# Designs tried in a protein design run: designed miniproteins, single chains, continued (3). Part 107

Each design is a single chain, and the fold is of that chain. pLDDT is the mean over its residues in the fold that is shown.

## One batch from the design tools (miniprotein)

Design m11959
Fold by ESMFold2-Fast:
Structure m11959 (fold): chain A 100 residues (1-100)
Amino acid sequence: SELEEELKKIKEELEELLKEIEEELEKLKKKMSKEEQEEVEKFLEKLKKVAEEQLKHIEELAEKTKDVKKLRVEAEIAKGSLVTIYEAYKFVLEKILKKE
């Protein structure tokens, strides 16, 4: 169904976004102490849990609706939320790195 195809796309998009964030964080980790690297790893694990909870919400919504557009709106909110959390964390992290 169109709904099942959209869910699959949403899952793939969220997984790709998390992979891109992980790759960017790995680049930043190269300039960090071991303790700072461990904090970044903890942040990434927390971000992955947020994404898993968002995906579960979208999957539960898909069981209750046939409106593909409603799923897409929730997916874009989820992606925007993950990007916003990452950019806020990156801003703080780069500020800390500039002091050393």
Scores: mean pLDDT 85

Design m11960
Fold by ESMFold2-Fast:
Structure m11960 (fold): chain A 70 residues (1-70)
Amino acid sequence: KETEAANYVTAAALLGVAARIENSPQAADDAVGSAKKAYEIGGKEAGETAIRLFRQLGLDDVAARLEEIL
């Protein structure tokens, strides 16, 4: 469970970076979706970790979208 949630947080971070590099709305949507999956599996802590990682990476738009969903 914790490992699976951590994998989704990692996927969300990678997708978020890809979205920024590629200027891709689809990759941004996928990043938020992966972070939401992390929250569903790992709970509030996993969701907060994903938000923190997005903000550390300068991905404030996807971080704000995730905060609205959670």
Scores: mean pLDDT 81

Design m11961
Fold by ESMFold2-Fast:
Structure m11961 (fold): chain A 64 residues (1-64)
Amino acid sequence: ALTPRQQALEAEIAELEREIEEIEEEIKKETDEKKKLLLEFRRTVLLAARDFLEAVLARLRAQQ
């Protein structure tokens, strides 16, 4: 069974994955080059945050 902390991390990862998908759709529709670059930067930051939380979740699972 997942601990409340593990469940919270999985929920946060899922939320980040949804936000990443939303930004990728915005990038596909964006025609302003400067706005597109800002969206691409934000996507990069969210991907890094997701990878960090996935690493934290893996460490917590290893403690079980």
Scores: mean pLDDT 84

Design m11962
Fold by ESMFold2-Fast:
Structure m11962 (fold): chain A 68 residues (1-68)
Amino acid sequence: LREKIQEAARKALELLEAGASKEEAIETFARGLREAGVPEENVEAAREFLSSLPSKEQLAQALRLAAE
């Protein structure tokens, strides 16, 4: 599970660094969480938290932490 979550975070971070929108990066991460078997309520909580971050830079930092 943890390794799949880390992979989802890395893919979302790569997309964000390639110029994707904050929304696109968050959706990529959420998709990865669902594929990893994370319950939908936890996926929704993660999406709400990441959506509350005001900048792509803060989102990138959160994704780097999740990728550890």
Scores: mean pLDDT 80

Design m11963
Fold by ESMFold2-Fast:
Structure m11963 (fold): chain A 75 residues (1-75)
Amino acid sequence: SVAERLAAVAARAEPLVAAGRLDEALELGVEFYASLLGEEVARLMEEGERAELAGDLEKAEELYEKAREELLKLL
């Protein structure tokens, strides 16, 4: 789950914070969010392309709109 992946990133960041390496700890968080953004948008785009190739243009449009909404929420 996203929560489990976040907990894993936090566990990796804790020793960096304790060592005063705050820049490296913050970078782990940024990489995690970039990965989540990339995964969700890519998934929606792939599903949209699959629907388009199947001739379901209405479903493809819905999925592409969701991909744009998810991207814009994180900007």
Scores: mean pLDDT 77

Design m11964
Fold by ESMFold2-Fast:
Structure m11964 (fold): chain A 64 residues (1-64)
Amino acid sequence: AEEDIQKAITFADQGNLEEAYEYLKKALEKDPDNAQIWFMLAEVLRALGREDEADAYLAKAKAA
């Protein structure tokens, strides 16, 4: 999970939001209860214009 999170951060910093999303999904599969991953998914999805999905992950992260 940690390695996938670090890769996602690197890709997001490079502006490669699609790769960042892919690595965050891999991290979530390994650690589904990690609120940090939910927050990061919400940020990436919002930047991609996928606002409904971003809001869903943000709500889940705030409830954790």
Scores: mean pLDDT 80

Design m11965
Fold by ESMFold2-Fast:
Structure m11965 (fold): chain A 65 residues (1-65)
Amino acid sequence: MSEPDIDPEKAGKVLAQLAKEHGPEKGAAALKGLGERVPSKAEEIKKAFLESLDPELKEKVESLL
């Protein structure tokens, strides 16, 4: 069964906060790890994460993906 306990929007915001506080590499690494655990929602989490980032930080994170 797909992971129903993960809210992609909340997960994306948490990852965005991590990237803002600890840098884009930490955010990108956390996104990859979470995507491996919840592959059915990986794209939704990625979208929410990128949409929650400042444009400059979003560009840096996208370069790491």
Scores: mean pLDDT 79

Design m11966
Fold by ESMFold2-Fast:
Structure m11966 (fold): chain A 55 residues (1-55)
Amino acid sequence: TVDEMRREAERLVRENEEAALKEGLSPEQAREIALKSPDVEEATRQARKRRKELE
């Protein structure tokens, strides 16, 4: 159902956000990556790339 799809999408975004935060990004940067990433692996990869750019 639409409600199930929404809850699943929210969970995936949350998992992506946590992965990005783990890589040392700010909550704002982690949120941006989480919303643009299809899964945790991509979120982690993008977070690491962003982290290197900020060094």
Scores: mean pLDDT 79

Design m11967
Fold by ESMFold2-Fast:
Structure m11967 (fold): chain A 109 residues (1-109)
Amino acid sequence: AAARAAARDRALSYIVKAHKALQEGNYDEALKYADEAIEAARDDPGVRATALSIKARAYLKRGEYEKAVQFAEEALRLDPRNDIALEVLAEAYEKLGQTEKAEELRKRL
């Protein structure tokens, strides 16, 4: 219990840092902190899903739409109701010209 709580607290700290980096436009730093959160939260699918959604958003902001799709889909496999992952996936599909897929995803929001 104590060891798992410490790992979760560490992962959540990295998620906070990743969000801040993302807001500041530091996408490489956001990806680094999201990866640290994934490593710390290997036994917590919910925290892993949140970190993966941050990675997806960072790749979307960088114009790397296929990677944004990859990590958003990974986040949704762990948490099918992750709104960030759904929004990123819809926007990435729009950018890739997959309009019907984007519209179907927006109906789930």
Scores: mean pLDDT 85

Design m11968
Fold by ESMFold2-Fast:
Structure m11968 (fold): chain A 97 residues (1-97)
Amino acid sequence: MSKEVLDLEIAKALALMQIAVAKEAYRQGASPEEVLEWLKTGFERLASLYPELKEEIERIVKEAEERFAQGADPVTVLDEAGERVLKLLDEKIKELE
């Protein structure tokens, strides 16, 4: 496995862990606003590491913000955002293999 593929696999693991931690924080009483800020912070860091994915990541964040504003279930929004980011990273890994 190339270092670039390994770095992307690590990014996937970190994204999955961040989503799981945010879901647990919500279950422990974190507000939807706190959960959204955690999601935004993590995805902004990911966009900084992978500038070519920045536009797609920002789109995922904006959709999550819109769904939170509409009163969507925070766990569902986190799962959907996580799935989209994982798919984006998987597509990038596939290009390198």
Scores: mean pLDDT 80

Design m11969
Fold by ESMFold2-Fast:
Order: sequence, then C-alpha cells, then structure tokens
Structure m11969 (fold): chain A 62 residues (1-62)
Amino acid sequence: SAEARREALRALGEAADALAASTDEAKRAKASELLRQAGAALRAGDYERALALARQAVAVLA
C-alpha cells in the first residue's frame, strides 16, 4: 500500500541519518548491511520487510 511504502521510506531515512551520525565502526558495518537488505526489500515491494530491517538498523545504532 502507499501508506506502507511511506512508512518504510521514513524508517529508511531515519536509519540513514542515524548511520551518518554514528562513530562506532562495528555498529555502522552491521547497520549498513541491514540498510542494504532493507533497500532491496523496498525495491521488491516488500514494505513490511523493508520497515523491519530499517528499524533493526536504527536499534543497532542506538
């Protein structure tokens, strides 16, 4: 749905911002991999998976 797509895009943006602000190399590496997977899910139209992976990336960076 359009709403699910917007929510996934918002979460991806939040994760990207958190990644850019992080100085922990190990956390950045893990979050980068999660964001790569989230981007692939988004391109496949799997907005639920994209959202979940983006939220995991934010949690890793916290």
Scores: mean pLDDT 88

Design m11970
Fold by ESMFold2-Fast:
Structure m11970 (fold): chain A 70 residues (1-70)
Amino acid sequence: SPDLEEVKKFLEEAIKKAEEEELSEEEIKEIKEEIEKLLELAKRSAIQPFVDFIEESLKKFEEIVEKKKE
C-alpha cells in the first residue's frame, strides 16, 4: 500500500505548485494522473479517511487549475 506520509507530502506539494505556479497542460495531466493512481490504490486498501483525503486533494487541485484558465 502507499506510504501515507509520502502521499500526503506529494499532494501538499502538488496543491502548492498549482497555487504558486502557472502549470502547463502536460504538467497538470501528469500530476492529475499520479493523484488518480494513488486514489485507485487507496480505494483498494478500503481506508475511507485516506480515500477521502486524496479525493478532496484531487478536487482542490482541479479547482485551482480550472480557475486559472478562466
Scores: mean pLDDT 79

Design m11971
Fold by ESMFold2-Fast:
Structure m11971 (fold): chain A 93 residues (1-93)
Amino acid sequence: DKEEKIVELLKKLEYYRYKGIKEAVEFYIELFKKESISLEELEKWLKKAEESYEKGEKATEEQLKELDKAKKEIGRKVLSDEEREKLAKLMEE
């Protein structure tokens, strides 16, 4: 099942992100900028994260800050500028 494989791959990538692995953190930065990701892209990212883990490559402080920025940008992109203006006007009325 493709759905079960996606969940399994994401759980493993989340584990490596929790461990502060460079390529896993980079994956989540890219994930927060994209609307969707394919199974093939997930497998490619997992391989990079596993290689990064074996090499002991930790995410830099700059990469962790970029991840935080990407999370905040997602919150901004959920609403268009026009939808945000409409919401702001509704909140003022």
Scores: mean pLDDT 71

Design m11972
Fold by ESMFold2-Fast:
Structure m11972 (fold): chain A 94 residues (1-94)
Amino acid sequence: ETAALQAEVAARHPGFTPTSLGDAALAIATDAVAELQRRYGVENVTPEQAKEAIRARLRAAGVSDETIDRILAALKVEYEDGELVVVRTADPEA
């Protein structure tokens, strides 16, 4: 997955900008939540389960726990029309 590779590259190449990491993280988060909702159904996924799925995918992509916590703090997972959506509220501080 290209977004996961971008986050992994950012972790291994400190020259990546916070903006580029934020964009990669948002893409990974959106994909993780969409996959979880597709697998279990939109009505069976909570925001807490979605955040844990995001954390697991970012960790699998080689992102540090500290950076994952910043990313999750900069993202909001909310119900919109019965579906969970990921919204970026701030740029993650990297």
Scores: mean pLDDT 68

Design m11973
Fold by ESMFold2-Fast:
Structure m11973 (fold): chain A 76 residues (1-76)
Amino acid sequence: SMKKIQEEIDKLAKEHQELREKYKRGEISFDEYLEKVREINLKYAELVDPTAYRILKRAEEARKAFEAGVSPEALA
């Protein structure tokens, strides 16, 4: 329902604000901040834009596979 989606969006907005404040206070590293922002962005896309969500999720999976040293053959 629309109301449930709006409540989840409001929660994500609060999480992002809290992360920004923690980063500004030096409580978390820049890398940790970026990772958590990516997670929030994926959750937001899942709620509002299923097409963008699929694209972003695939890109993130490919990035993680590359960073883990997965063989180029696994991407074919």
Scores: mean pLDDT 79

Design m11974
Fold by ESMFold2-Fast:
Structure m11974 (fold): chain A 117 residues (1-117)
Amino acid sequence: DAEVLAIRMVAGAASAAGLDEAARRLLEAADRGLSAEELFRLAEEEEKAGKLDVARALRAAALVAEAMRAIEAGDEAAFDRALAGLERLAAESDPAMRAELEGLVAGLRDLRAAVAA
């Protein structure tokens, strides 16, 4: 499941950046099998609660899932949109999380190149 893998990847990134609450929320979402749509809705709720780091991490997981599905579908436009969203979230994030999200963007580009070969 692209969503479960994406959530776990972003949970690892959040943990590496010291965002323990965001990492825990993501692992809970993975255990519940949340879709990208559900992750975006949960992110909106967390943002309204003032939990911006949690909201960004949930949006990042949804966008990673969208990027992975776009690779599987061969949809370059959808892939580019998902990556643009991730790059915007990285720019809005603290340096440690920004570096982790930039690493995920690079990894997704490498994955797309490998699948296209």
Scores: mean pLDDT 88

Design m11975
Fold by ESMFold2-Fast:
Structure m11975 (fold): chain A 53 residues (1-53)
Amino acid sequence: MELTPEERELLERILAYAQERGRSIDDLTVEELAKALGVSPERVRRVLEKFRA
């Protein structure tokens, strides 16, 4: 999967958030992650799509 440095940093933040909350990434909504991390839902969705591809 091809991630930009910014997308890779966001993915690491998503993974850290999931681990700290004791939840799987699949249990987290794009909107929840966008709100928690202070980024747009579009950016979160793009990163997750590339990660799951």
Scores: mean pLDDT 78

Design m11976
Fold by ESMFold2-Fast:
Structure m11976 (fold): chain A 65 residues (1-65)
Amino acid sequence: ASDEELERGVLRVAVASFDVAASHAERFTAEDIELARKLERRARELGDEETAARAQAVLARMEAA
């Protein structure tokens, strides 16, 4: 429980940092899209629906660019 809460915290910070970085980028590579997809999947695996939704929004924005 506690170790999973720490992992969730680290993941939330990573997704937030990636979201901010993606907001300042005009172009995205296939590697960026794959990273966003991996973050979304991991958040979903941890049951963190809010973080998964945020990562999904980042992924959708990148795929539309």
Scores: mean pLDDT 76

Design m11977
Fold by ESMFold2-Fast:
Structure m11977 (fold): chain A 56 residues (1-56)
Amino acid sequence: MSELAAVVAGEAIRLMSEGKSEEALELIRLADKLREQGVPDSEIKEEVIRRAEEAL
């Protein structure tokens, strides 16, 4: 849980630093949605990282 929160925050901050604030917010919302759907934290982390790299 703490690891997932750190990854999401780190990737969102990275996107915001590149001027991609909308993508950063979408990333946070994606993580929240997947958690609500019961997706394992490991899969959420992988998807968050992939989405952040694609958005960059």
Scores: mean pLDDT 81

Design m11978
Fold by ESMFold2-Fast:
Formats: C-alpha cells, sequence, structure tokens
Structure m11978 (fold): chain A 90 residues (1-90)
C-alpha cells in the first residue's frame, strides 16, 4: 500500500529534528518536532522527541509533560514509558 503522506511528512520532520538534537541544536529540533505534530497530532513519536529535546535543555518538567502526552496517544509506547521513568528520577 502507498504510505500516508501525512505520516511520511511527520516522520521526515522527526528525522530532521533528531539530526538537530544530535548536533546540540535543541531549539531547531523543537521547531522540527512541533512541525511533525502540526502535520500529525496523533504521532506519539513526535511528542517523545519533543520531550527528549526539552530534557537535553535541562527542562525536565516540560520533558515529563511531553512524555505523558505521548502515552495518552499511545499507552504502549515503550520509549515514552522508559523516558518518563528516567525523567521522574531528576
Amino acid sequence: SLPDYKTLAADLYIALGNVFLKKGKYDEAIEAFQKAIEIDPNNADAYVALGKAYYKKGDFETAKKWYERALKIDPNNEEAKKLLEEVKSK
């Protein structure tokens, strides 16, 4: 089957954000992840990625909020569960 263009576009913005995150460009990463959410608001991975960017900025409270949002969208998201437990220890 052909991919959903919205899902593909959201995944591309998540990939772009992850490149910025790896380079320490956290604000550019946040902007890219926000674009992914604008395109596909039900993409749990985009909310996980936003949480990771805020975590890298040292904003653990905002990171926690985004991981909790990811779990509301996908309660079985293993990465969000692990990262939420990690941020609770901070």
Scores: mean pLDDT 87

Design m11979
Fold by ESMFold2-Fast:
Structure m11979 (fold): chain A 99 residues (1-99)
Amino acid sequence: EGAEEGARRAEEYARKAEEAAKAGDDEKAREYGLKAADAAEETGRASRTPRGSLVAGTGAGVGLIGIGAGKASGQSGPGSAVGARAAARGAREGARISA
């Protein structure tokens, strides 16, 4: 379903954000982190249950906060990777409960 596809995309972008952060490419880590958060938001919109939508949306929000905090503290790469992972986790859990 649409929610599962969104969760899969969020997980893929989170992995790419982690790889970019390990390579020291803060710009790519941030770019993929933002894409993971967007995919988590899409998962929330595709969810058929209020709980699934809330969990995926919360993951996207926490992910965005992590990305922003990383940038503010001068740790954009690590912060983006952590934020992307939070977004992907929320999206996956939201998709699971949407059924």
Scores: mean pLDDT 77

Design m11980
Fold by ESMFold2-Fast:
Structure m11980 (fold): chain A 60 residues (1-60)
Amino acid sequence: AYQVLAEGTATHKETGKKYRYRVYREPDGKELVEIIDPETGEIKTVSLEEFKENYEYKED
């Protein structure tokens, strides 16, 4: 089962577009981030490293 570690609002550094995000820990200990477009409902999954590089975030 996935454990949710954090959720909040993410802003893309280059475009300024705002998304929702959730950080999950997988059963093997790997962390991943789901980025949800509130306009389209599209979900993009990225690594925590890639997320921190490309997005500014605020936890709820």
Scores: mean pLDDT 79

Design m11981
Fold by ESMFold2-Fast:
Structure m11981 (fold): chain A 91 residues (1-91)
Amino acid sequence: SKKEELKKRIEEETKALIEAARAGDAEAALEHLGRLLKAINEANIEDPEDVARLIGLALRVIGAILDGDGEAAVRAAEELRREAIEAIEKQ
């Protein structure tokens, strides 16, 4: 299903983002974050509270990457993945 495809893309892009962030590769981390956010957007999440939470987490990932804080970027990315999957699953 499209739902399972989007969940798989979120998992794959999050893994790549985390690997790039741990390596200190900000450009690759931001590229994978962009692909992750595209997959989340394609899920058409209906709950405005979930959308607001996901935007906040995405901004935390961006901030951590730009600050060079790989550990903070990994934590925020894992939280973004979890919250996005949960939002998709309850639709």
Scores: mean pLDDT 89

Design m11982
Fold by ESMFold2-Fast:
Structure m11982 (fold): chain A 95 residues (1-95)
Amino acid sequence: MTVSMSPASVTAAEGATVTLTASVTGGEVEYFLFLRQDPATGAITGAAVAPASDPVLTLTGLTAADTGVYRSHAVPTGSYTSVEGEGTRVTVVPA
């Protein structure tokens, strides 16, 4: 199973809205977990859950604190083990 994020990178102004989409090949998925990784510390913070039918993370009212790598984790049907995907680099710039 291969999990990916689109777009691979995005630069947005403060206050903007961006939509990140997860996709999977080679298996069926019940849901996706979206986790943010802080670029300064590497700490994983913030989580969202999206069903396989709507595999999107929408970020609204962006601030500098939203800058980071957003990774999708796919949870296959009938499994409790997630598969980590590639991340989207989100960079928020002052307006």
Scores: mean pLDDT 77

Design m11983
Fold by ESMFold2-Fast:
Structure m11983 (fold): chain A 109 residues (1-109)
Amino acid sequence: MWADLEAAAGDPFVALVRALLEAAGRPDEEITIEAPPPPLRAGTTITLRIGGVSEEDAERLVERLEELGYRIEGRTREGGVTTIVAVTNALDLGGLEDGPARLVIVLEG
């Protein structure tokens, strides 16, 4: 996982994913990552799917994203699934030189 994340988006993205898992109380949990193959381009959307995360964990993830410099564009809950949409210019996602990156986090309860 971590080597694949580093190859796809570099160390800042690995650090982000690790911080989010730690905030959810799951530092060693496996996640599903959906991203275009490197190099990532401006406007790239990266989707993270994390299982077994509660609504309270989702609140901690939002707080952590804001601490890391993300702007929260949206948070929705439908059928026990929470989706968080966050945007940042703070990450160098391996070649995103011309715009913000969008992060979509899907939390499955």
Scores: mean pLDDT 63

Design m11984
Fold by ESMFold2-Fast:
Structure m11984 (fold): chain A 74 residues (1-74)
Amino acid sequence: ALTVPAPLDRAAVAEALVRAARRLQELPAVSPELKAELEELIAKLEAGDYSAIPRLQEVINEASDEVLRAAAAR
């Protein structure tokens, strides 16, 4: 097969996280400060700075929690 069923490369992980982060930035329930952090972390990953991956995962989790909390409060 042309596709290797191997562990995710850092670039592939970064791409998936950037997609998730951009989706979260569209949601009104996410705080402006988390949206700003998401934007900065996306910019770092797009520049090839993969050291931002762990922090972006944390911010995505925090933003997701805000969305879930806001939905539950309605």
Scores: mean pLDDT 77

Design m11985
Fold by ESMFold2-Fast:
Structure m11985 (fold): chain A 82 residues (1-82)
Amino acid sequence: MAELAESTIEAIKEAVKSGKRKNVTVTILGSARQTLDVMIGGSLEEAEKALEKAAAFLAAAYPAEAADIEAELKKALEEAKK
């Protein structure tokens, strides 16, 4: 199964907490290590939209891991709301 790197989850939390636009490197650990640089917006809505776009891009590039990628990105966003 594909999983987000712990550093990616922490970076998303920090970006959401800061309320500022931040570059976040999304690292997915699966069949191969995949990395995508994503600009997270200053609002929670912008962060959600950015992560949805990242999930769609990664799902298109790595269709075998698409569901896992979407689930892990959603999980990271929910963790960032705490």
Scores: mean pLDDT 69

Design m11986
Fold by ESMFold2-Fast:
Structure m11986 (fold): chain A 74 residues (1-74)
Amino acid sequence: MAEALAEARRHQKEADEAYKNGDFKKSAEHYRQAAEAYRRMAELAHQRGDTDVAEQLRKKAEEWEKKAKEFESK
């Protein structure tokens, strides 16, 4: 989990930097990768019986995926 969380945060930072540089396509790609990392963490939490944590992580993944789609439309 800690490694996947670090991966998600790295992609969030890279997405923010790409956005500051006006590279919306690169920003969207990194937000999608962050969403995928949160989805993997949610799946692991669910398999371990922690349904509440899994639901929270899934909602975070959906939030980042929506942000990626928003930037893809630019």
Scores: mean pLDDT 80

Design m11987
Fold by ESMFold2-Fast:
Structure m11987 (fold): chain A 55 residues (1-55)
Amino acid sequence: KIVFSEEQREEIRKAIEQKLTLEELEKLAKELGVSFSAVIEEIGRMAEKENRELA
């Protein structure tokens, strides 16, 4: 399990807000130095948390 820094987490959050394509997410993962699957997992985790807060 990969732990993201605050800066990496903000970049992933921006990607969620901008609804980036899978190709753009792959580029983001490469820039952050993490696997594509790790970025996708973190996006899912953040989206789930936001859904709870918006409920």
Scores: mean pLDDT 72

Design m11988
Fold by ESMFold2-Fast:
Structure m11988 (fold): chain A 62 residues (1-62)
Amino acid sequence: GAIIGVAGRDYTAKTPDEISLKKGDVVELLEEVDDEHVLAKNLKTGETGLVPKSVLENAGIA
């Protein structure tokens, strides 16, 4: 199954490669890009992009 995370807080994208999240948004983790960022799909909005790992909590298998 997919690996999912949940946004622990609101986040506004700071670069064109990032996506914005609202607290409680469920994301699918697609790839670890570096030590601080993952490539993720926001399942609520359908947007795909970079998300800081510090924004996400409760990652697990869906």
Scores: mean pLDDT 79

Design m11989
Fold by ESMFold2-Fast:
Structure m11989 (fold): chain A 67 residues (1-67)
Amino acid sequence: SREELERKIKELEEEIKRLEEERKKLLEEMKSATGDELLRLIGEILRLTGEIVQKELEIKKLREELA
């Protein structure tokens, strides 16, 4: 139903918000990191960014179903 799709979108938006807060913390850690630690943090930020993009694509698909 439309209501079920809207609920799923809201759940995905809340998950994205959580991932963005986690990424924000890692970006702050990056400001003082060097060498291998910097490379590790970059890898984690890229992973989180990929998860955010995947969830944003899921929201787009669900929004198309609502149209």
Scores: mean pLDDT 88

Design m11990
Fold by ESMFold2-Fast:
Structure m11990 (fold): chain A 62 residues (1-62)
Amino acid sequence: ELSKEEIEELAKKYGVSVSKVSKLAKLIKEAEKRGIKISDSELAKLAGVPVSLVSEIKKKLK
């Protein structure tokens, strides 16, 4: 799981709320757990964040 420090760092880097980063990370993890394939672009649109933030979260969850 992402640490609190990693969530805060991403929130600052991308200019989004800590809550939004945390919820997005949980959504990505839940989708992987259920075998749901959602593109980075689709996740970014759903969450209202840059695609690069989605990609960074996915990298940190590995």
Scores: mean pLDDT 80

Design m11991
Fold by ESMFold2-Fast:
Structure m11991 (fold): chain A 71 residues (1-71)
Amino acid sequence: MDALLARAEAAARAEAERLVPGGRIEVETEAVSPETARAVARAEMADGRTLVVTATAHPSGTVSVETRVEE
């Protein structure tokens, strides 16, 4: 599990840093199941909106990444 949490966090953080360079990024990790870890990265955008990046790491080594913007 620790390796999955680390992969999810790294993926979410990297994507948030790519989309909001120089922004403050906060990452929260959660073990969704014994075999699945999730990380949610939040970064404030220049226009006051918040970028939310969700990364889900699977035991197969696959990491899925989704992005959305919250006002």
Scores: mean pLDDT 79

Design m11992
Fold by ESMFold2-Fast:
Structure m11992 (fold): chain A 96 residues (1-96)
Amino acid sequence: MEENRRKIQEEARKALEEAQNMSLEEIRELLKKQGVELSDEQLEAIQELLRRLPEFKSIEELFKAMDELVKKYGLPERVAASLATALALQRIATEI
């Protein structure tokens, strides 16, 4: 069981690193696949949030940052769900 847990944590770390290094075009394509089209300005805001994931000291702090982006840039709830998925990956990576 411990061996499987370590593999999951390693994959989560890799996924988090990939998420932090995603380009605007990669973020656009992922969201478009989910039926969401955003402006370059909105995509840049999401990319900045993804790069800042390791800076958030609590889940509450991250949710506040997400709410501010939704309010400022008018992001749809589906984007918030995608960001919550990235948060879950960060949590798994930090439990190592």
Scores: mean pLDDT 69

Design m11993
Fold by ESMFold2-Fast:
Structure m11993 (fold): chain A 69 residues (1-69)
Amino acid sequence: MSLEEITEELVTSYGLSRDLALKAAEEAMKMVQEGERDIDEIADRLVEKYGLSRTVARTAAIMALLGAE
């Protein structure tokens, strides 16, 4: 999954602002690029940093991990 694909999913499916969705997608992809593979660890960071619901945060984490494989 590209950064744009994750951002569009968060905007269209979950109603996030584009700015917030982009920041969340960038953080999730950065964590995956830095070697994080635990969905819950990525999701917890997005909840802490951006105030996302766990469902939205886990979706972003899963999409970022799919882009790494």
Scores: mean pLDDT 83

Design m11994
Fold by ESMFold2-Fast:
Structure m11994 (fold): chain A 110 residues (1-110)
Amino acid sequence: MKKELEEKIKELEETLKESPSAILYYQLGNLYLKLEKYEKAIEYYEKALKLLEGKTSNLVGEAYFNLGEAYYKLGKTEEAKEYYKKAVEIFKKLESEKLEEAEKKLKEVE
């Protein structure tokens, strides 16, 4: 399992050098989150969000939610709360099915 995730990370990092994109940064963030490398996950989610600055989309909401998860795992509960709030705002605007999960996480860190 971990070796397969590490191979996928290497593949995506090579692709990223040729053509950086928000979705590739987001996918790298998710792979590092699964490996419990939370600081690396945060780095890649922040890079994805920088490319998506000013946009309202499911990818933005999911990136904020996963930033909240990564900060929460690092014991940074105030930062986790901030990002869960941002995810809730995006999911409300999109009428996303993920709204309930994001609101539940926000309530857990309040």
Scores: mean pLDDT 86

